# Designed miniproteins, single chains, continued (3): the designs that were tried, part 101

Each design is a single chain, and the fold is of that chain. pLDDT is the mean over its residues in the fold that is shown.

## One batch from the design tools (miniprotein)

Design m11499
Fold by ESMFold2-Fast:
Structure m11499 (fold): chain A 117 residues (1-117)
Amino acid sequence: MDELQEEVEELLKNLGDPKAKAVAVEALLLAHKRLMEPKAKEAGKVEEVEKKAEEVLEEAYKLLKMPELDEEQRRYAEELADRMVALIEELRAAGESSLEAYLKAAAELLREIIEEL
């Protein structure tokens, strides 16, 4: 588990471009919002995912004063967030823990941003 979190943190640090960082933060915030809204209603063992999502978002919040995203960048962030949520649900359906699914999906999202931006 620590290795997956370290991978996510390293990927965030590798986002050297301020616009790439802004897209990553927006995508993570959107994915977290979409994931937490239905989970808040279900009230299961989501606390591990919530804690790790909060830790990732705290690192992202250190990038406060981000440049404003243009329409194309915002759309890309929304697409990444949708893919992250879909991957989490697929991994959970395949028997992965919620925490492992979350961290794997976050790493995948960040890798794609690094390659595209």
Scores: mean pLDDT 68

Design m11500
Fold by ESMFold2-Fast:
Structure m11500 (fold): chain A 77 residues (1-77)
Amino acid sequence: MKKQEEAKKKAENILKAMEDFVARLAQHGEAGRVARELLEKARKAYNEDIEKGDYVNAYKKLSELVSEGLLEAARVL
């Protein structure tokens, strides 16, 4: 098994989950803003790491961004 292939699938799943989360919070003002900013940061980080072929790092960064964002969104929700 290739760890990079597994990490790629996990990173893509996180991005999809973040897109769904942003859509659900769109009507919640401050929480919606926080969620949108996190999604943009996640997309940028993912694209940068993909160009380097580092899917494991992409997955790790996305996981950290999701954890931070869920905590920040929870504070303002």
Scores: mean pLDDT 73

Design m11501
Fold by ESMFold2-Fast:
Structure m11501 (fold): chain A 98 residues (1-98)
Amino acid sequence: MKSKEEIEEDLKRMLENVTGKPFEELTPEEIKAVMAGFARGLHRLYDGDRPPLPVDLSDEDWTPVIDELVAALRAQGRETLADYVRELFELAKEKMKK
């Protein structure tokens, strides 16, 4: 769990376990739902100055919220968790592109 590839593999496995589908068959909507759950969990782990949460997954522009959360996690020394957040968001963007 040191490389970007290992993080991506872990995240794909997590998405497959949560959704019951192979990563290739996941819809952007399903990935957004998993990311919302992940972001909600991170709010509990972040525990400090709380960044704003996106209120709805239909908001296409949640990049600023993810960037702010990643920066906050890194500032608190939670670099591994920040890397997972970053890679999960990259995987979600890849699926959202069509």
Scores: mean pLDDT 66

Design m11502
Fold by ESMFold2-Fast:
Structure m11502 (fold): chain A 92 residues (1-92)
Amino acid sequence: SMAEFLEELKEKDPELFEEILKRIAEEVIKLAEEGAPLPEEVLRSAAEILGKPELVEKIKKVELSEEEREEYAKKLQEFMRKLLEEAKKKLE
């Protein structure tokens, strides 16, 4: 569970927690700029974490193929998994 891990990380290492959140936010914005079909809520949260709410307004809606949408979803999931594994190693 990602949420439980993030709560534990925030308690044990708040500096690493902030680094992880910023990296997730940066990847979300990057994928959205490439046209990834991400929910507006996720985009707003990422922009807020980065202190740049204007980024949401600059991201234009791009029409992607079904295959491209699945590819971006997989890229985000893979990035998140790798980031969590690195964070877990630092907590040890």
Scores: mean pLDDT 71

Design m11503
Fold by ESMFold2-Fast:
Order: structure tokens, then C-alpha cells, then sequence
Structure m11503 (fold): chain A 110 residues (1-110)
């Protein structure tokens, strides 16, 4: 069960990363680069935690940490006051929050 749970978490994060990478194309280059860096670092850290047999609780902690970093970048886009950037940023926050909720469910069910 725990091994399958870890695989599902990795899949959720990979799917989130692909979707957010696409949305980042609508952000200013500086914010887009920061999003991509956070996604790459997050994916690597989750994959390393999985490979090293880390706990589900520690993997969830990593997911929450990188989710917070993504929300911070999205908030900077909202703070510009640009309507298009606000719409992209709100969509990013929604997707991040949805992914975190799905990961939390998996950890609780394992």
C-alpha cells in the first residue's frame, strides 16, 4: 500500500508539473523561470525521497513545501494587477491546492 501510495504521489506531482509548465508560458519570463525551477527541484526531491524509502509524511512535507513556493510566485503575478496574469495565477493556485488535497488523501488512506 505505501509503495503504491508513493507512486501515486509522484504521478500527481508530475501531472501538476506538466500543467504548470504550460501555464508558466503565460507569465513574465522571470516568474516563468522561477516556476520551472521550483517544479524541477520539487520533482527531483520527491523522486529522491521515494528512491531512499522515505516516509509518506516526509514526502507530503516536500509536496507542501514546493506548493507554498508555487503559491508565492502566483501571488507575485496577482500583485501586478494585470488581469491576464491574475487569471493565470488563480488557476495555478487552484491546481496546486487540488494536487495537495489529493496527496493528503493518499497519505491518510495508506
Amino acid sequence: KEEEAKKKILEIFKNLAETLDQLASYLPPELAERVRKVLEEGLKKIEEAYKNGDSLENILKIVREFAEKLREIAQEAIDTGDELLKNVAYRMIFLVDYAVREVEKIVKEA
Scores: mean pLDDT 87

Design m11504
Fold by ESMFold2-Fast:
Structure m11504 (fold): chain A 92 residues (1-92)
Amino acid sequence: RPELETLLRPNKILREVLEEVGIKEETVTLGELLQGLYKYLEKKKLYRPEKKPGYLDLSGTPLGELVGVDEIDASDMTPLMEAVEKNSEVVP
């Protein structure tokens, strides 16, 4: 289980997501990465209660590509966290 201070090197797709919210560094802490993902969700307006209450619409986004599904439960971030861990390298 990575700590929030763990340095990560995101892959190309995660970097694309982070650059959309102004995070351009090659390495980020897990905390910075999570903050960036939350800003991305807000910026892209992926929470769409009119379409499906309580779910995030990832269709057509790089996050949907990483997770492998078009929607996730907004109260369960487990699929998103697993995709982050799979697509990031821990920097010692």
Scores: mean pLDDT 75

Design m11505
Fold by ESMFold2-Fast:
Structure m11505 (fold): chain A 79 residues (1-79)
Amino acid sequence: MPPLSDEQLAQFRARLAAELARVRATPVSTDFDRATIRAQLDALLARAEATWTPAQVALLRERAAGILDLIDSGAISLS
């Protein structure tokens, strides 16, 4: 499998940032908790695994783990 170019990686990062911004802009349930976030990330990963390269999926998993870590550390407040 050919490696992603720097341009493709930049496009992927930009797209991921845009999708995260869109998610943040959607109305959040008052019961939005870690389990809901985990379920959304798992659904996103399952969808990515069907259509993306293993390298892209690995990067997405790393980012998803980082988001959960930030929630668990209290850097992101849930309510």
Scores: mean pLDDT 66

Design m11506
Fold by ESMFold2-Fast:
Structure m11506 (fold): chain A 79 residues (1-79)
Amino acid sequence: MVFIVKLGLPGVIPVDKIKEGDILLLEGSIQNQKTADKIISRGVKKIITTDPPLSSVKEKLESAGIEVIVVDSVEELLK
């Protein structure tokens, strides 16, 4: 399944709506370890962001078995 979340404004990722095996698409990035921990606990399979996450956050997500992909544009994110 694909779950799309738009980050840009100071908005919240609706982690409560994320299910195991979901692919998370974000406009922006994950810069907060607390948010990363919540995403990991939901069993996300893959994360696609438009901006690279903080290196410590990326390492945490990847060590949990989550594939992290960075794309350069919103056009890629809409696919």
Scores: mean pLDDT 68

Design m11507
Fold by ESMFold2-Fast:
Structure m11507 (fold): chain A 79 residues (1-79)
Amino acid sequence: MSRRDVLELSASTLISTINSLEKMTSQDVQDTVDHAIALQRAGAPTSLVEQVLQTALSKSETASNQQLAQDGIAQVRAL
């Protein structure tokens, strides 16, 4: 399996985990941002890590959690 295949599998697993939640806690959003940044630094394409963060944003019900997800998206776009 290529490095890219492993990173894509990791991102897909994160998206599936997020989608299994009724809602995300602030800790869930922060953990997702941290994992997305780690995937980006490991060489995952920005579009893939943006999908992870957009999924977290869609499950974020509070303004503070939405801001955390949006800040994460801005951070991975700047990398």
Scores: mean pLDDT 81

Design m11508
Fold by ESMFold2-Fast:
Structure m11508 (fold): chain A 94 residues (1-94)
Amino acid sequence: MAAELLVQGVRTGDSDLIGQGAVQLVNLAENKDFKSLEEEMQQIIETVHLSPEQRKRLDDLLEELKKLAENNEDGGKISQVVGEIVQIVQEAVR
């Protein structure tokens, strides 16, 4: 769901859909639902044509999100990393 909302929002220029997708990714990370978070990230990777560099950066950001959540870091840091994921999707989608 998060991946679909985010990708559709980026494709259509719908900031509300982008925001909804981003909030869902933040909630999955904060709740330590890493299985669902990994499934959403995999759906982005399968749906969006990513360069090898973008794919690696997305994998690195997923691992950073997991570490931030495990360390009970502030939600602001988690939101910042999700923002970087959003930016990669925006760069990959025309």
Scores: mean pLDDT 85

Design m11509
Fold by ESMFold2-Fast:
Structure m11509 (fold): chain A 81 residues (1-81)
Amino acid sequence: MAAAQAAREKTVQAIIDELLALEESVRPVSEEERREIEEDVRARVERILARGGPPEMSLAEVLSEVFLAAMEEARRALALA
């Protein structure tokens, strides 16, 4: 049980780290924005994983979905400006 949860947390953290690294390579990200990204990514990953599919076999799909969702969110935030 705990092992499965730890594996999921590790995957979620890896996704967050990649997104933050990409974002920061383009522009500085505030601590507040960083936390918002982490929260959003975590929620989206949980939703996708809850939808079904073996995480180990579909990690690439989960990563793609989360990344695209985060980019869409950022685009919407910019469009509202």
Scores: mean pLDDT 65

Design m11510
Fold by ESMFold2-Fast:
Structure m11510 (fold): chain A 71 residues (1-71)
Amino acid sequence: RVEEALERIIETVKENGYPDLIEEVRAAVRPHLEAGNFDAAVSAVGELVRKAGGDAEAIVERTMQALAETR
């Protein structure tokens, strides 16, 4: 379900220290998840974290791992 994947992404972002990005991540990844494009959803998370000065590579890898367990 889109909502399950979305909440998994939000939990991952929060657990990795970006709670202030939760609403931006929710808005950016929802359309990609609705389209079934998990790669684009993960990329959107990475770009938001990079823009905030965080480690985009680390968050992308952790988000991919989290989504793999919901498949």
Scores: mean pLDDT 79

Design m11511
Fold by ESMFold2-Fast:
Structure m11511 (fold): chain A 72 residues (1-72)
Amino acid sequence: EELKILEEQYERYLAKLTPEEREKVEKEIEEIEKTLNLPRPVALRVLLVKEALDSYSPELQEAILEAIKKLA
């Protein structure tokens, strides 16, 4: 169940990217995969959480974290 949600997020994220942006994201995912030894869908999720949390306000960051906890 959780994996289906991760897959949906992965597809949506990549679909919104241009080929150039996709290459950059792939490189970051590869680095996370190598560093944390995680599969790509999970590595992308980690990347999205970090990027979103760092960019969002503290109030919104909490809402996102709570949503992610429900997915797990």
Scores: mean pLDDT 70

Design m11512
Fold by ESMFold2-Fast:
Structure m11512 (fold): chain A 68 residues (1-68)
Amino acid sequence: SEEIDKLLEEFLKAPDEEQRPLLNRITSLAAEKILELRKKYPDNQELIEKESARIGKKILDAVEKKKK
């Protein structure tokens, strides 16, 4: 999602005080995106799993980069 990608970019540049609210927003949007995919494609489990893994990896990579 373009919105999630933008927020991840902002998260990577954010000072410590802004990281938690940005991360909360990112995870909420990710969950909402997956729920919408389940509603639109309830029988396409492969698509849902692939998209969940893709978004999850982006978030994990950003969090790991920020731990430095």
Scores: mean pLDDT 81

Design m11513
Fold by ESMFold2-Fast:
Structure m11513 (fold): chain A 61 residues (1-61)
Amino acid sequence: SMSLSAQEQEYLKRLQEHLALADEAARLIVEDGKPAPPEQQEALAKLNALLAEGKQAVDAE
């Protein structure tokens, strides 16, 4: 069986919260056809890094 450490659970919790932000920012970009404000772009970049990290940790490939 596979279980996540407390640290990995913390990452997942954080990702879940930030995923909503990324989704909203992505919609804003598509809807207006413009890049998101710097604030959202920074959040997206941070999210993308965190998402990739968490995904790799879970997949453990």
Scores: mean pLDDT 65

Design m11514
Fold by ESMFold2-Fast:
Formats: C-alpha cells, sequence, structure tokens
Structure m11514 (fold): chain A 91 residues (1-91)
C-alpha cells in the first residue's frame, strides 16, 4: 500500500540520517530526518483519507530529500577534506 511504501521510505531515510551523523554531516542528517518525518506525516494523512495533506507532505519530503542529496556532496567533500587535513592517517 502507499502507506506501507511511505513508512518504508521513511525508515530508509532515517537510516541514512544516522550514517550522515556518524560521518559528522549534521546538516545532511537533519534534512534526511525532515524528509523521513514528512513521509510519516504523509502516511498518517493517507491512512486518514486526507489525500491533499498526504500530497503536500510527500512534496515536502521530496524537496527535503533533493536538498539533502544536493547538499551531501558539498558537506561530504568538506568533512572528508577536514578529516584528511586535521587528522593523521595511521597505517
Amino acid sequence: SAVEQALALAEVLERQAKVAEELGLKEAAELFRKAAEHLREAARALAAGDLAAAEAHAEKAQKALDEALSLLDEEAKKAIAEVFAEHSKAY
């Protein structure tokens, strides 16, 4: 069902947020969590039969996900460069 799909996607995005946090990518993690939250709200609206609210939340989830993916490249590049510059690489 669409409710089950939305909840499954929210779980995937929540897991991505945890990975991003572990890497020190806090802004990307926040955007993944926002996308997951909107997907859960969309699922809740779908279960209640509120298609307009469900669609609005799904669109907000998509926007947050698109921003997370766009920002992830910049933040990952910065975080990786900072780790490489500031920390010695023990063999």
Scores: mean pLDDT 79

Design m11515
Fold by ESMFold2-Fast:
Structure m11515 (fold): chain A 83 residues (1-83)
Amino acid sequence: AAKEALEKAGIHDPVVLEMAEVLAEKLKSLGVSEEKAAEIIEYLLKNGEKSDQAGLVLEKAKELGVELSREEVTEILEEAAAA
């Protein structure tokens, strides 16, 4: 599960892990594999203090060969933040 992968990466905040699980579920609904979703979320959380969270998701997704729209990424980030 994405939560277990993030815990192994040193992310232990329960609120962050819950948001990350919602984000992983949304990414999987867009056709992203569980492994790639976990890598995207880890990249976002390690770099998320930098101002463009949607841009970080898009950048890592592109590196992994996944094409996402900025609109889709913005929507799922807003949904994860509301959880």
Scores: mean pLDDT 74

Design m11516
Fold by ESMFold2-Fast:
Structure m11516 (fold): chain A 93 residues (1-93)
Amino acid sequence: SRQAQVEHLLRLMDRLFEVTKQTLERHSLMLAQDGIVTGQLDKMFQAFVQTMQRMRDAIKSLMSPSQHSQLDARLNQMIQDFQDYVNSMLASL
């Protein structure tokens, strides 16, 4: 069903967020050691945002218009949380 597809994609979005945070945390230790930090973190953040926005648009295509605002709010919060995480890592380098 469309509802099952929406629930599956929302779970994939949550998993992608967590995996990306874990990967970035692991990668930040290597970047700090090699002196390659700011530009690579910015690129990874931009790629994450673009991927999440594409997933949001795909999920929206399966949802009623009345559900879109809640999904937009959720995505905006995830992007903000990730931005705060990236800024925290940059400040610690």
Scores: mean pLDDT 74

Design m11517
Fold by ESMFold2-Fast:
Structure m11517 (fold): chain A 94 residues (1-94)
Amino acid sequence: ALEKVLEEKATEEDRELIRKAEELAERIGEIAAEKGLDPEVAREVILSILYGAIYSRLQGYTIPEEAAERLAETFQRTFGLSEEEVEILLEILK
């Protein structure tokens, strides 16, 4: 349902954000595996969060900038994301 809505209503910019979200989730899965966590579970949880953010934007909702920044800071601290990966995350959450 969510995936189908993204496919049918997504602009080229939204499709690029979906691709970046999937790549970031894959990277977080790799980091989770290095820390002894289940990479599949970590990837699915992160993807759900990122897809939820993109879906909210498609419905005309915006995530408050402060909330997006707090979430990005939490991901950076938890997974040790690079500056470039944090920028991608903020682009998805805006």
Scores: mean pLDDT 75

Design m11518
Fold by ESMFold2-Fast:
Structure m11518 (fold): chain A 77 residues (1-77)
Amino acid sequence: SAAAEQAQKIALRKEIGRLLKEIEDTLKEKGASPEQLAAKRKEINDIVQRVENAKTLEELQQIKEEVKEELEKLKKG
């Protein structure tokens, strides 16, 4: 149903927001410089705009996968 799809989109947007916050927090924990944090916040704002402009579940799922991969790389390296 349309209501179920909207609920899924809202859930995906919230999950992406949590992952982006975890990226920033992980960088702070790893001792990132103010310059590195400013650059990452700019990238995060670009991703937030992509999320706001996303029209389909597939677009939101793709953004989530990209953000999750970035977080995993950050935690491992």
Scores: mean pLDDT 86

Design m11519
Fold by ESMFold2-Fast:
Structure m11519 (fold): chain A 95 residues (1-95)
Amino acid sequence: LKEEVEREILEAAERLAREKFGEEKLEEIKKEALEELEKKAAAAGRKSVSEEEKRAALVAMIGREFREAGDEESLEELEELGKKLEEKLKKAEEE
């Protein structure tokens, strides 16, 4: 359930990035996010990175690109999507 919510957030972020920057730039963002994450893991003496860490790094890098582009609207939209998904997760746990 939590993993599914995190995947939905990532999918929404990738869709927004694709619409704003295009597919080629989105691929560059993904590559940069993973390379940066792997360097941090190596510096910490870790041999591997979890799928959860990869998803978080991708969302963070997409957010950074929107911030650098001055696209506050897309950042706000991504944040609102995250809040809605959190509410759905909370409701599912109560049932």
Scores: mean pLDDT 74

Design m11520
Fold by ESMFold2-Fast:
Structure m11520 (fold): chain A 91 residues (1-91)
Amino acid sequence: DEARAKANAVIEEARERLTAAVPAETRPLVDALMEEVKAADPGAAPLKVGMARQRLTRADPAHAEEITRITEEAQKKLDDILAEANAKRAA
């Protein structure tokens, strides 16, 4: 599935950016939450990114702005991938 491959690439990019932005103590939480997003149904992945944002910003308020920026960008990319896949299905 092309959409699934694109979504996985977005999730792995977000994981790399988040692990670079947070202290070492927070990295296991980033990995766990990104695996949860990756394991979700494609339609649920943007929602799971939103939940990950809330959990990460609560765990690390000092880096909340960076976490928010990275996760909002990833969520938008996932929404765009889902919209494109739905448009192709409708055609």
Scores: mean pLDDT 83

Design m11521
Fold by ESMFold2-Fast:
Structure m11521 (fold): chain A 58 residues (1-58)
Amino acid sequence: IKDSFKDDKSELKNPEVLEIDGKKYLVSPKSYLEYLTKLEHSKDKEKLKEEYKELLKS
């Protein structure tokens, strides 16, 4: 495959594994993207990870 337009949303169809501090959580592609988007915009990534870890545990 030389140039394929497959990459745009192929992985988004499948559930993603979100790993925070050694714990794995099964999340929807939407939730995974939401987390990554917030992580990208956050200056304090460690704090964001802690917040999501507590949220996911709830």
Scores: mean pLDDT 65

Design m11522
Fold by ESMFold2-Fast:
Structure m11522 (fold): chain A 88 residues (1-88)
Amino acid sequence: SEEGLRAAGRVIYAAGQKGPEMAAGVAHTLANASPEGARNAVEQSGKALNVDGSGTGEGAREAGRLMHEAAVKDGPQAAYELGKKLAE
């Protein structure tokens, strides 16, 4: 869902503020998670980073996949930048 994509974007962007490798790491975790696992990871990370992590697990997983592919192709900074755009 769009909300799941935005929620994962918010979490990955917030993590990336500690370093682009953190954004890439979160994206990789979500890409390889089950939908329920991705939902739980985004909710828990959202609480820890003080951002809204509410959304569907499938949306979070798809966002993680997109940002992981960006990091693999163009480096960890690309995951951070894509997360920022999805957070909007």
Scores: mean pLDDT 80

Design m11523
Fold by ESMFold2-Fast:
Structure m11523 (fold): chain A 55 residues (1-55)
Amino acid sequence: MLDITKEDLDFTMSFIEKQDPITATMILTSGRPLIPEELQDYYDSYIEKFAKKIK
């Protein structure tokens, strides 16, 4: 697994939040397999947050 920290995810989210919700959700979903299992729930919470903005 990659040595991904919660801070690395927060930095990525600050970049992704500048995208539209559909694009943000696609980017995050594509990156999910690279996320350590311990952080997947945290990562999924961001996907849900962006997905809820898609009507």
Scores: mean pLDDT 74

Design m11524
Fold by ESMFold2-Fast:
Structure m11524 (fold): chain A 90 residues (1-90)
Amino acid sequence: SMLERYMEILDRVFERERPELAEKAAAEGLSEEEIEEVLAMAYAFGRWLANLLARSGIELSDEELEEELAKALRNGAALGIEAVRVDRRA
């Protein structure tokens, strides 16, 4: 199905982007546990977009889908970092 293909591409893109996203979170001073929360947020954004595109019948090439999913992962990570920073008790 379209969803199965999109989820397979998401997993591939996430594994490719994961090291850079983790490094960005670490550079902001996040703990290992907080980095895992950021990565979970990134994946959640990618998963949301993959599901939305598949349900809407939006057919993309592998290249187009990889680009859009990478953007979603990066946006999810950025939000995760900001959420951790706001909720930190100094």
Scores: mean pLDDT 88

Design m11525
Fold by ESMFold2-Fast:
Structure m11525 (fold): chain A 103 residues (1-103)
Amino acid sequence: SMEELERIEQRILELVENRDKLVEEFAKIHGPKVAEVVRELLDEHPDDVALRIQLAALILYKKENVPKELIKEAVRRVMREKYGLTDEQVERVLEAIDRDLEL
């Protein structure tokens, strides 16, 4: 539903805009060593919104059990409406999410 999409969009924005929260959630999935690597990666690429969106999608799928269909639709909307990314950039990120969520 639209209400569900809006909730997932808001959760993506929360994670994407809060680096420390993104790292904390990754620690809960993979432990502190992986979280440290993610922190370093985010420090090296502070302006890479696509990377943060991909990481948020993994958290929603693996830790919060959000359905893949809802994640993909929410990601598409966030990228287009909140960050103004092109259709080409959006499709590239969605392809990466498809690969990662099937692992």
Scores: mean pLDDT 83

Design m11526
Fold by ESMFold2-Fast:
Structure m11526 (fold): chain A 132 residues (1-132)
Amino acid sequence: DYVEKGLEYLRQNKPEKAVEYFEKALKEKYSERAATGLMEAYNLLKKPEKAIEVYSTIEKKGARHYLELGKAYYLLKKYEEAKEAFEKAIALDPLNLSIWNEYIGFYIELKKFEEAEKLKEEALKINPNFFD
């Protein structure tokens, strides 16, 4: 299964190989898992325009798609679009600590530490055990 091979390469931090296998998977049959993995691989490769192209092919956008879209916009220095995408990701999956960590990390990278702390406080109101 080309999707499983792509995911294995993402776990090994080999995003170029992951792209190869996700592209093979999508050529054989459309798979939302392959499209999601391809967005992540392109963001890891610092190719945000390619991640956004993949995003446009996804019919049912979920929290992870908005997360990867936010990362892509951040790489393009489109910070308002990045913020909107992260907010949509949180709205779709507010119990997902990984999405909160990525959005908090976005503000830390911008050196907006007050916004990062505010967001952490908001996450703790949803689940007080998130950061213990």
Scores: mean pLDDT 89

Design m11527
Fold by ESMFold2-Fast:
Structure m11527 (fold): chain A 65 residues (1-65)
Amino acid sequence: MAQIDAELAELARVHIDGAEEALKNGDLKTARTHLIAAGAFLGFASPEVRERARKLQKELDEKEK
């Protein structure tokens, strides 16, 4: 069980990392796509990864206004 939870947590981290890189490159569409994908796994993610996801969502929402 812990192994599966760790794999799902890692998927969340990978997508958040991808979203952050896309955002740094100005690719808002790719960043949003990664953030949406990460959403499926955020329940398994560490508090740090969940906080990074919230920060990314806020930045993307601000840039889309």
Scores: mean pLDDT 80

Design m11528
Fold by ESMFold2-Fast:
Structure m11528 (fold): chain A 90 residues (1-90)
Amino acid sequence: GSLQATEEEGLKTIEETLGIKDEKKRRKLLEALLLLQEAIQEVADELGPDSSEEEKLEKLDKVIEERLKNTPDEEVRKLIREIYEQLKAQ
């Protein structure tokens, strides 16, 4: 699906959108993307394919909130929130 666009192309688009141009910020963006991907995978694994999109989004909101509470880096937390808002807008 479109959610499986090449990691490199998706990362470049997000970097351009968020104005990230240095390697340190790029690493934090990658960390945020990996945490978000893990949250999406956790929801998919727990709810299975027969769950409604509404149930998946509700569970994903809870998983992401928990991940944010356990993420000590404020910049990574901000990136997770910004990326997740963009994903929900699509």
Scores: mean pLDDT 73

Design m11529
Fold by ESMFold2-Fast:
Structure m11529 (fold): chain A 92 residues (1-92)
Amino acid sequence: PYVLDEEEQKKVEELRATSDEAERLFLEAALLERRGGPEEEIRRLAREIARLILENSTPEELEEIRNSLDDALLSTPVQRALAEELRRLLEA
């Protein structure tokens, strides 16, 4: 299916509140994943999304993100790649 599931839609809405560009890139990455696109390209998009989240989020929002990174709701490759890049940026 090419439609977003409920968890993906919620993530898109969260990203839109942070950055319209991050939302667009997340949708692009999710679509690439569904079409069996290259994993390296999905990881590149995840890295760009993570950077935009870091740049456009408050310290309080970043704390909530850190606390949610081990969330069992990270069910898709795109969400997992994004979590890995966010963890890397927040650790560094």
Scores: mean pLDDT 70

Design m11530
Fold by ESMFold2-Fast:
Structure m11530 (fold): chain A 109 residues (1-109)
Amino acid sequence: MEDLREAEELIELAEFALEQAKAGRGDRVLTSEELVELARLPVEEQKEIIANSAPETNERLAVIYATAAALIAIGIRIDMEIQGIKDEEVEKKIEEILERVHKLIRESL
């Protein structure tokens, strides 16, 4: 599923943002509008902005990316249930994404 790769990419960005927040190197503060625009950029450009962002901005980005990853993963699960599709490999990947989201949210608090 194409959406599954997007969810994996988003949780990786969330984890990267949290690591950068802990490192405390950046000083760039993003507005809510800039956060929305960031999501439309290529992944490599998003990572560059994350690396230069203030810890508070990166903590917000981590939660936003993790939430987006969770919503996509849950959406895939719902779609599979509606269609009566059982795919053990896909379900395992969804569970892995949701566990990573849960761990990240716990660490962000």
Scores: mean pLDDT 81

Design m11531
Fold by ESMFold2-Fast:
Structure m11531 (fold): chain A 72 residues (1-72)
Amino acid sequence: SAAFRAFLERRVEVFKEVMDYLSTWSEESKANLPEETKQQIEDMKLFVEAWESLPPDASRDELLAKYRELKG
């Protein structure tokens, strides 16, 4: 649905804002983040990459499959 697509677009925007904010941090500060937090950041990056790699009519299953592919 259009509402669901808009919801996912907003979530991707939020993830990009988080990544942009983190890009202002020193490498030392990023290295000192808890491992769980580093994993969450990587998961956000992979989700954005999966979203951007697919056409706007892609299904949820296609998005999940692409995300799993990128995650390894």
Scores: mean pLDDT 80

Design m11532
Fold by ESMFold2-Fast:
Structure m11532 (fold): chain A 72 residues (1-72)
Amino acid sequence: TILDVSTVDATAGVETTFHFTPAPGAPPRLRVSIYDSDGNLVAEVIVDSTARSVKFTPPKTGSYTVVVEPAP
């Protein structure tokens, strides 16, 4: 089940903070996946349910989609 989806414009080689808002009652761990504008998975991080952002340095300039899901 997807908990949150957001889109962020980012510049190649510049560390970018991607913000997200998990749903109430989220599991103890979240899987945060970052996709480029072509739909390729470029980063995946597992964080605690209290996390509200992840940092990522994109390989190319463009729009990135952040997907938050329950971690196993």
Scores: mean pLDDT 77

